Designed miniproteins, single chains, continued (3). Designs and how they scored, part 81

Each design is a single chain, and the fold is of that chain. pLDDT is the mean over its residues in the fold that is shown.

## One batch from the design tools (miniprotein)

Design m10796
Fold by ESMFold2-Fast:
Structure m10796 (fold): chain A 95 residues (1-95)
Amino acid sequence: MTPAQRLLLEIDEEISFAIMATHLGDIETALKSIERAEELVEEARARGYLSEEDAERILEELEKAKEALEKGNLEEALEHLTKASELVNERLAAL
């Protein structure tokens, strides 16, 4: 597994953990997992493992998920987390 694949997999793992926490109603854990995913996306962008455009799209979906969780809208949060996961997996498949 390449360094790029490992980092993108770690991003997907954090998003998956946020999805699980959201299903359990654990908003604090979901928000922390999203923040970790955001940090890893910024690292992937800095290392050139994600294009600027792909990183911005993923970060936009993660930010929308955070906003939905803060409003107590778990269904909307899950939609945005799922979209972020799909974007990350599209990049993993292209590596």
Scores: mean pLDDT 90

Design m10797
Fold by ESMFold2-Fast:
Structure m10797 (fold): chain A 59 residues (1-59)
Amino acid sequence: ELTERVVARLREAGLSDEDIEKVRALSPLAQRHVLAALERGWSPEALRAYIDQLAADEA
């Protein structure tokens, strides 16, 4: 499952439960973008900013 795969990797990257819940609320397309950023080795700071931007775009 895409959501659980992304969540597991975000936990490994050191993101908070709050950030993880934001990702759970994202569309599958946005979750795929987060996974791609994780695969490219983005920092936790960059990942948090990107997650916030994706959440705002889907609001």
Scores: mean pLDDT 82

Design m10798
Fold by ESMFold2-Fast:
Structure m10798 (fold): chain A 93 residues (1-93)
Amino acid sequence: SKKKTIELLKKAVELAERLAEAAEAGDLAEARELLKELVKELGKIELSPEEVAKLVGLILRILGHLLEGDAAGAAEAARELAKFLKELIKKLE
């Protein structure tokens, strides 16, 4: 369980970083597809209610920026999500 959770979190970090890169390149369509994949992968992870609430807030912030066409805001929010996911990995290791 713990090893699987760490592996899924690492995959989620990669997706969040790829989303930031796509947004920084101005490819908001690719960024939206990466957000969909990220949400699907995050749905497989068992997290505390507090961790879920923070995660949902960060996802909604990314989605909001993407819907407004704010590439810079989407990239920044995705980088913050990646940072949060890395802190979750650190707590489990």
Scores: mean pLDDT 88

Design m10799
Fold by ESMFold2-Fast:
Structure m10799 (fold): chain A 86 residues (1-86)
Amino acid sequence: STLSAEDQELEELARQMLEAMRNGDPRAPALHAQVRAVLEAQLDASVAKYAAQMTEKEKEVLRLMRRALETLDFEKVRKEAEELAK
């Protein structure tokens, strides 16, 4: 299946972020922040679209996921990405 334009943009940003992290590029923190912002926006849009059909437990899980994104440690992600690239 073909990816949406938003999915293609996220994939390209994630690719650039991982490449920057692997190469020690000073752009890596900014690219990580951009990827996180897109993921947060997608999560918020999904919640808005499906809120009326969601259980309270499902809403709580999404709130926990949103908070996890807000506390995502760039340095931890960078180290994990470097290990995966080996």
Scores: mean pLDDT 70

Design m10800
Fold by ESMFold2-Fast:
Structure m10800 (fold): chain A 89 residues (1-89)
Amino acid sequence: ALEAFRARVEELVARADAATAAQLRRTADLLEEAAGKLAEEERKRLIERFQTEEGLKEASAYEAVGALALRRATPTDEALAALEAELRA
């Protein structure tokens, strides 16, 4: 959930210096705003739809849904990993 995502960002902020903490918060705000939410059941239906209607192979369908989910924030470990990678340089 978004609450869990925010809690983990705050844990990272608590361990960072002031400049890194400010950058992390700005990045988290952008990801939350830009990505939105995507329900698990909706994600499954989109994968099936891309495979059947657009003829995408399974891997390509997952990539397409992953890109869509990033544009509508889903609270995933992948979104958090992106923040952590940016922090670590």
Scores: mean pLDDT 55

Design m10801
Fold by ESMFold2-Fast:
Order: C-alpha cells, then sequence, then structure tokens
Structure m10801 (fold): chain A 75 residues (1-75)
C-alpha cells in the first residue's frame, strides 16, 4: 500500500489511474497538494477528465492535466 507523507504545496505526478495512481491522488487530495495527472484517452472523454479535475480541486487539491488523445483513422 502506498503511504505518502504529503503537505500542502507538494507536487505529485501520477501516470495512469491504476490502484497506485488512485492512492497517490487520494493522499494528495487529503494533503491539499498539486497533482499532475498524465492520461491517454479518446478526445470525447477529455471533458469528463476536466470535470474530474474540477471535482478534485473542490476538495482541496490543485490538478494539472497532461492529456494525450489517441488519433485513430477509423473511417
Amino acid sequence: MEDLDLAPGDHVVVEGLGPEGAGRIAAAVRAGATITLRVSVAEEDVPALEEMAAWLESHGATVELEIDTSREDYG
């Protein structure tokens, strides 16, 4: 289990949303830290991530999104 000793103003980088990432996000929210969230999603899912970031900020974290959108020529 991740045991993170975070303080307000600390910066945490999270790559992906696996169990480790979720634990880091939870610890950062609890501490009021800054989170850089790196995710790869479809373009249509970007607004949902922005809403999630706004929700996290409403709970005391600062969130910076680094989003990589897949480009797929599907016809």
Scores: mean pLDDT 70

Design m10802
Fold by ESMFold2-Fast:
Structure m10802 (fold): chain A 72 residues (1-72)
Amino acid sequence: AVERAIIFVRGALTPDQEAQLRALPGVENVVTSGSGQTSVVVTTAAAADAVEAAIAGLGLAVGAVDRYTHHA
């Protein structure tokens, strides 16, 4: 089964920061919304942990994490 999480980053990312997050294994997409908030879509628990660690390493804050087990 494919599980997904959407990790919301507080603030706008630079293109280089978005590229770093997109390069992580299990990252499906990185999307910046019209409100300027960036979301990272992941398909594995390991990718979710890696993305959260990478966000912290970039000096950014995780705003929210929406977890989608297949059909919540």
Scores: mean pLDDT 74

Design m10803
Fold by ESMFold2-Fast:
Structure m10803 (fold): chain A 107 residues (1-107)
Amino acid sequence: SKLEEMEKLIKEMEEILKKIEATTDKEERLKLFKEFEKLVKEFLLLAYELALEKNLDIKEMKKKIDEVLELVNKAREYLLKGDVEEAVKKLREAIKLLKEILEELKS
């Protein structure tokens, strides 16, 4: 199901985040970040499709989606500046919002 796929994507994002925190290599962090971005985009596409299938009001969901994308973009800027701690914080905030979107879609 789309919900099971979305749960798997969140777990994969959490594992990538642990790797970003653990690595000392800047190029490896940027590669891991690109993988994280890809998973976020895949999750958001599934969320949008599932919301449409359930005839849910997409207006509130779009607001949360826009906030997730902003957090991911801020994380990229922090990684480019070498501020790994702030980047990880932004990515954790993004994952929390994705979990909220998932719980709303389960309802």
Scores: mean pLDDT 88

Design m10804
Fold by ESMFold2-Fast:
Structure m10804 (fold): chain A 132 residues (1-132)
Amino acid sequence: SDEELIEKIAKTLREVLGLPEEKARALAQMLVDTRKALPPGYDPRALFSPQGVAALLAGISPAHEKATPGQRAATVELYLMATLPPEKLAELFGISLEQAEAYRLSARTILKNAGLTVEQLKEEVLRLAERL
């Protein structure tokens, strides 16, 4: 259910980012709402547009008014995919362990090719949470 997914994401965001419950829940709600607005059969990795990554590289924070909801969600999902252990990622996204490992590798490759660090992505996610 949406409520169960929101709770799982919020708990994970509190553990990995140290966010207060209210901010973690607001980010989790944003992710779930964004996913619900996507067409059936949508690949979550398709949220990572070249434009979204380019905006981060240009110093445009996902928390900035010009960032689309999809870009903000993609930033949080990219951070989770890059940082979570595969077992936790599989549980959180409801996917196989093998698919979770592939997502993690893909996310890390995207960051590396974009010249972004996990630490820089974490700062953008924290800035987004402050705005919520």
Scores: mean pLDDT 76

Design m10805
Fold by ESMFold2-Fast:
Structure m10805 (fold): chain A 70 residues (1-70)
Amino acid sequence: MKTIEVELDENMTGEEAKQKIIEAFKKAGLEPPELEVDPEMTAREALKQAGDTLLEFAEKNNVKIIIKIK
């Protein structure tokens, strides 16, 4: 099982958080799912918006996704 770990800063915007998640997927050799987030929201709120998509991707591809927000 592949593990994707992403650490987000609470000062990040939704766009910054989305890009960091996409980069983590690409670094792991996986095609990132399409994430719908409000680019002007906080990283925490963006993660809530993307949560279902990330969970479905993890289950479908047998991947563990760990996201931490400081």
Scores: mean pLDDT 79

Design m10806
Fold by ESMFold2-Fast:
Structure m10806 (fold): chain A 86 residues (1-86)
Amino acid sequence: SEALNRLVREATKAQPNPTSVAADVGAFIETELGKSKDFAQAVKQSIAQNKDLFNKLRGSIVSVYTEDATKAELKAAVVTALAPFL
């Protein structure tokens, strides 16, 4: 839950730091999805190096981010954006 909260907070900023978003995605993959550190690191590097992937991930999170958004809705948006890597 902490990893998801950090990722959503960073991704919804007006000027998100791609390195910070990539790091929070890595933590989410490791802690919330139970994937290996090596797998999380590979996805983290892909997001940090690919602006289109970063923008798709951010867009997915922002599109569902509201005051009333549930943790499950936010988690589903992140998983959907990451589906090509899962």
Scores: mean pLDDT 78

Design m10807
Fold by ESMFold2-Fast:
Structure m10807 (fold): chain A 98 residues (1-98)
Amino acid sequence: AEERKERVLANAEAFIDSLTSDAQLRSFARGVVRGARLTREALKEHPERVEEMAKYWGFESPEELVEFRLEVAKHIVRLIAERTGDRDFEAELLAEIE
């Protein structure tokens, strides 16, 4: 799990470094948060689908996949908040995935 998290975060950081505007950074953060939230909601509505996704990606459970996506989203939000200096944006997006 840790090696996968490091790889995903390194790829996300490289992509963030390629972005040239605060609007692009905020859009990326919102997209990642939305994806994590939708995966969490899918676990409630279609647990069999999330279980198949977890198995495909090598997670032990659908809950582990959801927790992983939420953790990655929180990390990306914090990185973008640091880059933009916008702590209100950080608080807003983190509240969506608590």
Scores: mean pLDDT 82

Design m10808
Fold by ESMFold2-Fast:
Structure m10808 (fold): chain A 55 residues (1-55)
Amino acid sequence: SEEDVKETIEISERTKAEVDAYRAAHPDMTREELVAHALAVSRRIIAELEAKKAA
């Protein structure tokens, strides 16, 4: 749905912003560490959005 598309865009944009900031602070991070962090950030953002819908 349109709501799902908007949510996906928000998750993507917020994840990118946080990952970019984290990478800038940790320039020696490996690709594996970067991917793991991006997945953790995405899951946290999804959980936050789901919590807002439930509240």
Scores: mean pLDDT 80

Design m10809
Fold by ESMFold2-Fast:
Structure m10809 (fold): chain A 100 residues (1-100)
Amino acid sequence: MSLEEKTRKLIEEGRKKIEEIKEKLEELRKTEDVEEREKLLKEIEKKIEEARRIAEEAIRLAEESGNKELLREAIEVDADVGVMEIAAWVEKKVVEKEKE
């Protein structure tokens, strides 16, 4: 129970971080100022790194727990972090092209 509880808390924390990243990405897409977009992009990249660490720890604990449902949920968080990385990479390329 305690190991599964720790895993569930990490999954919840990871999901919350993904929502924060999505909100920042929406803010970035609505922002026209290149300097402010770069600032938001740095904040997004930091949050993605944090979310990745949380997802990796959640997967590790889920594997140790033997709970297949928690493992699935932890892997889903990790996959969602990957989607956020791709979205941030696209926005970074747009900013770089605007500066050329």
Scores: mean pLDDT 88

Design m10810
Fold by ESMFold2-Fast:
Structure m10810 (fold): chain A 65 residues (1-65)
Amino acid sequence: MSEEEQQRILENFENGLKYAKENKDEVTLKNLIHEGEKALPLLSGEYKERLEELIKEAKEYLKTL
């Protein structure tokens, strides 16, 4: 996977997480977590670490809903 593809995955997750938080959208949040976990083994280095942090943040937020 290219650096550009990995960056796009991160940006899409960050944008989706922001949307889900602003709208308290539990369905979008669960879908983001699912897709993020599926993408995680495809990422490497700093991109993988960043996605792991974003997934943790999404899971923590989901617990507050």
Scores: mean pLDDT 85

Design m10811
Fold by ESMFold2-Fast:
Structure m10811 (fold): chain A 68 residues (1-68)
Amino acid sequence: LVDQGLALLGEGNRARREGNLEEAAKKYEQAAELFRQAAETAPPEQRDTLLRMADFAESQAKWLRSQL
């Protein structure tokens, strides 16, 4: 889950650089969901980090969608 979330963040960043803002937002949304799922089974120290990563990805997706 974490590895897939990180891969989706990378794909989102790539799509953003290519000007595919809708695709970038979609990838960030998917990454956020995977980080939230990973947080449910993670130890407390990792859980806080994963939730912050999810919040970051979700914020990026929301901002990108506001630009569309």
Scores: mean pLDDT 81

Design m10812
Fold by ESMFold2-Fast:
Structure m10812 (fold): chain A 80 residues (1-80)
Amino acid sequence: SEKEGADAFVVFQMELIALDALIFVQEKRGEVNEEELAEARATVDDAFARLKKYGSPEQVARAEAEKARVDARIEELRAK
């Protein structure tokens, strides 16, 4: 159980890093690829759902805060 929570947290962090990198690349290009964003977001959402099942309350709270930050970045990207 604890190992599954730790593994889920690592997977969530790796997927979130990938999404953050994708946002950065799209910001630098000055163009939005909604299909790529949707695929990356779906992967992060799946990892977050798994973390909610197996992770500690502290891991889930930190993941929620990080996910909210990235969601806000996507909204900023779309507003341009």
Scores: mean pLDDT 87

Design m10813
Fold by ESMFold2-Fast:
Structure m10813 (fold): chain A 83 residues (1-83)
Amino acid sequence: MPSEKELEAGAYELAGAVYYVLGKKYLEKGNLEEALESYRKAVEYYRKAAELYREAGDEKGAREAEERAREAERLLKEVEEKL
């Protein structure tokens, strides 16, 4: 059974994924300010997930969450360049 920290990490990872998808949808609509805010939240939540996975000893979960955060950071910078 996952530890409490692993469950929390999973919840933050899901939150990050939701904001990542919202960011993409706002970007498709040309709502750059909303896309920027959504990607900022995605990065924040994925980083929190990675930290919690590391604390739980889940190195694979931490690496995956870090990679998701890096991808969201790339998209965040693309939106910043369009503003």
Scores: mean pLDDT 86

Design m10814
Fold by ESMFold2-Fast:
Structure m10814 (fold): chain A 85 residues (1-85)
Amino acid sequence: DKEIVENINKKTSKESSELMKKIREAQKKGDSEEAKKYAEELSKAIKPVVEEELKDDPGKKAAFISGLDLYPVIAEINTELGVLS
């Protein structure tokens, strides 16, 4: 839901912003391993917020966590393709 995404973004905004900048810089350099590592750190930072926000909705929680688990792989692929995530 849009409101859940906005709440997660507000709670993680500072750490997410710094990590997203590092991912983008790695992608500009074509460093897929560095992009993947920073994307893994971003996913780790967001997971506890998702688990708390969605503690009463296990189905939505599982869907969000699955998306976060896939994000480092997507960042790696996008870097190899020369696409910014």
Scores: mean pLDDT 76

Design m10815
Fold by ESMFold2-Fast:
Structure m10815 (fold): chain A 120 residues (1-120)
Amino acid sequence: MTTTTGSAEGVQVGAADGSVEARAIAKATTADGSKTYTVVARAAAGAAGGTVHVSVAATGEPEKLATTANGATVTFEFADAGTATVKVEGEGGAVAASVTDSASGATGAVKVTVTATAKA
């Protein structure tokens, strides 16, 4: 069985006055370079208890979209790329994203963990 892990930090964008959507982008590439995962998380300004929009794109797979509550976790499953789990937290109009990618020993499956969190 082969285990591959990659990690990335996201870009934080937000407005303190709550007038602009907070946006975070995170990208992870597996250590062998075979797979790349791109996550975009957008949280409405004042996002504590608000709605968060998440998209995930994996190499060779169609983009998947979900809408979730601030602080909730959403899981994306790709047929060959594996599973991406995203937790997004938005507070004070700022969102941060971090990505950890790990390939499990399961045949044809790779798991990606992505966390996007509000700046404290």
Scores: mean pLDDT 47

Design m10816
Fold by ESMFold2-Fast:
Structure m10816 (fold): chain A 63 residues (1-63)
Amino acid sequence: LMEEAQELEQRALELARDNPELLQQAAQSQRPWAERLLQQGVPLDEVALRTARAVLDAVEAAL
């Protein structure tokens, strides 16, 4: 659900508070992946959830 994606995005923001560039880099790296999923017919809410999880994972791995 979109709500779950928002929760994950918020966690990533909190973790990357002192390093906002990590969040931005993680989000940018997921953009081509997200665009491809949307073009393949994956629902927007599911793509948002998958992207938010991937961004959070990337931020956690970088810390």
Scores: mean pLDDT 78

Design m10817
Fold by ESMFold2-Fast:
Structure m10817 (fold): chain A 98 residues (1-98)
Amino acid sequence: TKAIAQGLINGVRKGLELLEPVADESSRPLLEDARSYIRASEQALAQGQDGVAAILARKAGDLLVDAINYGVKDPKVAFELIYKMSQIVVDEIDKQLK
């Protein structure tokens, strides 16, 4: 539904903000693709295409995980960022379902 799509968009957007300071040249194309998927997700949601919006936001989220794995050299920091990003996404979805 619209609530789930909005929660996903909000969570992935916050994930992008979290990753911007740690992005390097190897992760930049993945972050650019994630931004494109989020823009497409927001356009789909604005047109009432809640299911399409949710799928596009999920694809953006997957690209953020890939960006962490490529860009963050310390595996402990990479796992901490993935955990924090996942928690942000879950919290934003839960917030919309209240």
Scores: mean pLDDT 84

Design m10818
Fold by ESMFold2-Fast:
Structure m10818 (fold): chain A 97 residues (1-97)
Amino acid sequence: DVLEEARKRYTDEQMLGAFRAFAEYLLERGIVSPELVEKLLQSDPKLLAEITGVSMVKHRTARDVLQEMLKLAQKHNDQNTIDFFNAVLAALDRASA
């Protein structure tokens, strides 16, 4: 179980901290809006930690990590997190083109 492996390697606080640092980095780069980040940070911290931990253990490319995070957000019907990762993936597609 990938989630169990993530929880053996990282605490929920460490995973949530990594996610927040990532969101702040994207905000500084202008990839996401401050309003989108504010909505994202209102999401369940446990869900954000789990999405981050699973993605960090399972995937090798930034795109794969982001796509997995989006799939997990969709599974949990967290619209704020879905909107955030859709914006990041769209920015990545523009940068890669």
Scores: mean pLDDT 72

Design m10819
Fold by ESMFold2-Fast:
Structure m10819 (fold): chain A 77 residues (1-77)
Amino acid sequence: MDRAKAEELFARWREAQAETLAGKATRAVAAATNEAERKEIEREAKEAGAEEIEIEEVSERVRELFEELLLEARRQR
């Protein structure tokens, strides 16, 4: 399959997930959406302690969905 299409699929998937997650936890979603910003937010969350769990949970879901989407794209080929 075309790489551009795979990237679009991933972007859509992630955006849809980010939208759904944004309704749950704004900070965790922001961190999951941008890995660069996640690192900075995670550091602050570590001081608070509570948000670290939320960020990790969101990040794990996003990563799992991304992997699943990649697999689907490859299967369809």
Scores: mean pLDDT 48

Design m10820
Fold by ESMFold2-Fast:
Structure m10820 (fold): chain A 81 residues (1-81)
Amino acid sequence: SLEELRKAWERYAKTLSPEERELLLEAVERLLEAIRNNASPEELMKLKRELTAEFRERGVSEEVIIAFGSEVTAVVEERKR
């Protein structure tokens, strides 16, 4: 469920620096909003590209970037089923 997804990311975010936590939780909220609005796989992949680029510009660790990107990809693959 979206609530379970949100809680999982909130738990992970607590292990990060305050700055990375804020950026990650904002990105997660944008992903959840896209899912609620029935965003297409193409729109979700665009969101992934935009948010991961912003994370890199802001100096977010590669581990966090990979984790978030993998979640978006998993959502896209689930929607193709």
Scores: mean pLDDT 86

Design m10821
Fold by ESMFold2-Fast:
Structure m10821 (fold): chain A 77 residues (1-77)
Amino acid sequence: RAEEVHERVVELARRAVELGVLDESVVDDAEAVGPLARAEEVTLKTGDGEEVVTQEEILAALEAAAERLEELLRAAE
């Protein structure tokens, strides 16, 4: 599920680069999230302790990114 949304984010980022509205680096950034989209949860160590990011939170972040990219692409038309 999160992996499917991640694939869509990567596709939308590539389309935005093709339209000249975003730099190629955004595709690299989108692809770098791939391992997180496949993880059940990720534990982040911060100075004040550990934060657990669940797959549901990763999915929500990817869905939000896809919505922003879709809006950007519509505005670029």
Scores: mean pLDDT 69

Design m10822
Fold by ESMFold2-Fast:
Structure m10822 (fold): chain A 57 residues (1-57)
Amino acid sequence: MTAEEALRDALAQNNYLAASVALEAIHRGLKTVEDAIKLAEEYGLKPAAEFLKELQK
């Protein structure tokens, strides 16, 4: 899954925290949901990281 797809899915579910992490990953030139998950984990945003992990299933 791409970071752009993760952003769209987060916005569709009104998960603005996960959406902000996915957008930050895109702004850094990162392309995958795995990169967004790592970014969320680095910032201690556990609910965002868990949401993004569920999108990979």
Scores: mean pLDDT 83

Design m10823
Fold by ESMFold2-Fast:
Structure m10823 (fold): chain A 57 residues (1-57)
Amino acid sequence: GADETAAALAAGAERLDITVIDSPENEKELQAARALAEAASRHPGLEVRLTVIPAPK
């Protein structure tokens, strides 16, 4: 979650992988994940990857 991500960044993480499920019910989580990826991209030297998984049926 966000707290774990913040702790990793404070500890000098070199890579951040964000995974989110793309479904209508997760629209807010998808938006939050994109915002987090954008904010993390401002950290110099940090590689940011956003993986969007289609909802399983």
Scores: mean pLDDT 71

Design m10824
Fold by ESMFold2-Fast:
Structure m10824 (fold): chain A 66 residues (1-66)
Amino acid sequence: MDPLEEAKRIIEEAKKNPKKAFAVAVQGMVELAKRGLLTDEAAELVIKETPERKAVEFTYKAIKAR
């Protein structure tokens, strides 16, 4: 499965629920990481398109450090 396609799905879910955009983005990235699909390109796309960019970026760095 295409990691960028999964990233787009996460972004659309975040847009659907703006109040929970950060939680949706973080949960989506964790699920991609579990599936081995959290590439740097996919993570960068989620970070770029999410309103809480700095917080999502911090979370990605924490996931990658594990």
Scores: mean pLDDT 75

Design m10825
Fold by ESMFold2-Fast:
Structure m10825 (fold): chain A 96 residues (1-96)
Amino acid sequence: AEELRRRLVRLLEEVLEAMKADPSTPEAAVQAVEEALEAARRGDFETAALYLGVASLLSTDERLSERLRLLGRAAFALSQGRFEEAERLLEEAERL
């Protein structure tokens, strides 16, 4: 659980940095990912999943939206104790 939390947090930090570097990224999407990152750092994976879902809908880039959806699903799987599913989803997000 703790290793997967650290992996999710790292990926969210990477995604957020990339989103902030891209001026075409909607500010609302950046804010949603910032909220998801803070929630994930607290271990509040349900809230992280919610904000990642919102961010994926606000994103105008298909690849970014899919990555955010995978990260949101991984956070939700972590909230339910489904660690194997969470690990697989994180691996898929890392490949995008």
Scores: mean pLDDT 88

Design m10826
Fold by ESMFold2-Fast:
Structure m10826 (fold): chain A 88 residues (1-88)
Amino acid sequence: GAEEVMEAERERALALFRAALERRFGDAPVPVSEVLAVMRELGFTERVLAEFARLARERGVTSLTPAEAVELLGEALDRVRAEALAKL
């Protein structure tokens, strides 16, 4: 159903994002500002970027490994999706 399609698109977005970070920075921790730049280049919305930045600030992190950045983006996507669905 719709939930399965949304989950598949989420996993695809996360995989693409991880590949982009690893290609540019390897496995090293990446500054949050550089992670946000990659997200913007990949076409993530300003709402997702804002939620990602808020979560990074809430966690007190200034740099993230690609794996950590993918986990945080997953949480940001889930929160933005929940917000959108609550307004339906």
Scores: mean pLDDT 84

Design m10827
Fold by ESMFold2-Fast:
Structure m10827 (fold): chain A 76 residues (1-76)
Amino acid sequence: MVAVTVQVDQTVGDALGTLGGDISRSLVRRLVADPAVRAQVVALLDAAVAQGARTGDFIRFVLPDGRVGLKRLVVE
């Protein structure tokens, strides 16, 4: 199991709030309306997969205020 921790800004954190407990390229493309934020989140997912993350692994997103969001990765 690969655990990936990523620091994100508030805009990315707010966009992640539109997702449920799962995160995938298709969910980000459907639910994140801002193309710049969408591209940033997709790049973070691609980096996690390049580091060996697989479907079922959790990505830990750390917001600037120290809040943590956990999303289960779904690789497509």
Scores: mean pLDDT 78

Design m10828
Fold by ESMFold2-Fast:
Structure m10828 (fold): chain A 71 residues (1-71)
Amino acid sequence: MLEKEVKELEEESKKAFSELMKKGNETSDTLFNGTPEEYKEKNEELSRLHVEVRRRIEENERRRRDLLERM
């Protein structure tokens, strides 16, 4: 049971990180192929997403650690 929960938290963190990487790639593409205004907007969105994804990953890692300590 606990092992399944640990795996689910790890998968959730991986998905969150993948979404962040996708947004980062889109932002980088805008730097080369978009306007400065578009880059600024996407970079601000990326910064907000980075904070949210980091918070989610840190919470998932905390929960994962708690679960592993109970095993």
Scores: mean pLDDT 78

Design m10829
Fold by ESMFold2-Fast:
Structure m10829 (fold): chain A 87 residues (1-87)
Amino acid sequence: MELTPEERERLRAYVDELVAELKEQIDKLFEMAKKNGMPDEEIEEFRKKAEELLSRIRANRDDPEAVQKAFEELRKLFSEFIDKVFG
């Protein structure tokens, strides 16, 4: 049940694309948080956590389970940050 080299390459490309898009959305959230007067230290703390999760996704991009868990953690972090920015 190991992925073929072709399947592995496609999965990696797909994950890299998702990570790039997700980073773009995160960067937009940071911009909105700053405009809403959120302290730079809170934004930086969120950035560090988000970058750790994105790095973990990239490092494990050929492991679907690890990628899924990291994405779920990132989604939770993202949701909590949105609530802080708008709430």
Scores: mean pLDDT 77

Design m10830
Fold by ESMFold2-Fast:
Structure m10830 (fold): chain A 72 residues (1-72)
Amino acid sequence: RPVPPVVAATIAALRDLAAKSPDPEMAQRLNTLAGELERLAKEPVTPETRQRRIDAIHEASEAIAEALAQLG
């Protein structure tokens, strides 16, 4: 039931970058992804939820890279 450390770190990074982002659309995207990862982390581990977690982490990594590029 506790959020895995990697997922927790990703959620924290997304929320931190959202708070620092000068772009409101990027901030909203980062907060949306953080919320989705938090929701998925609370779901039971099944083949379906495992694949969704992998996809969500990949999408979060791309969004983090984009947000960091905007911040300089």
Scores: mean pLDDT 78

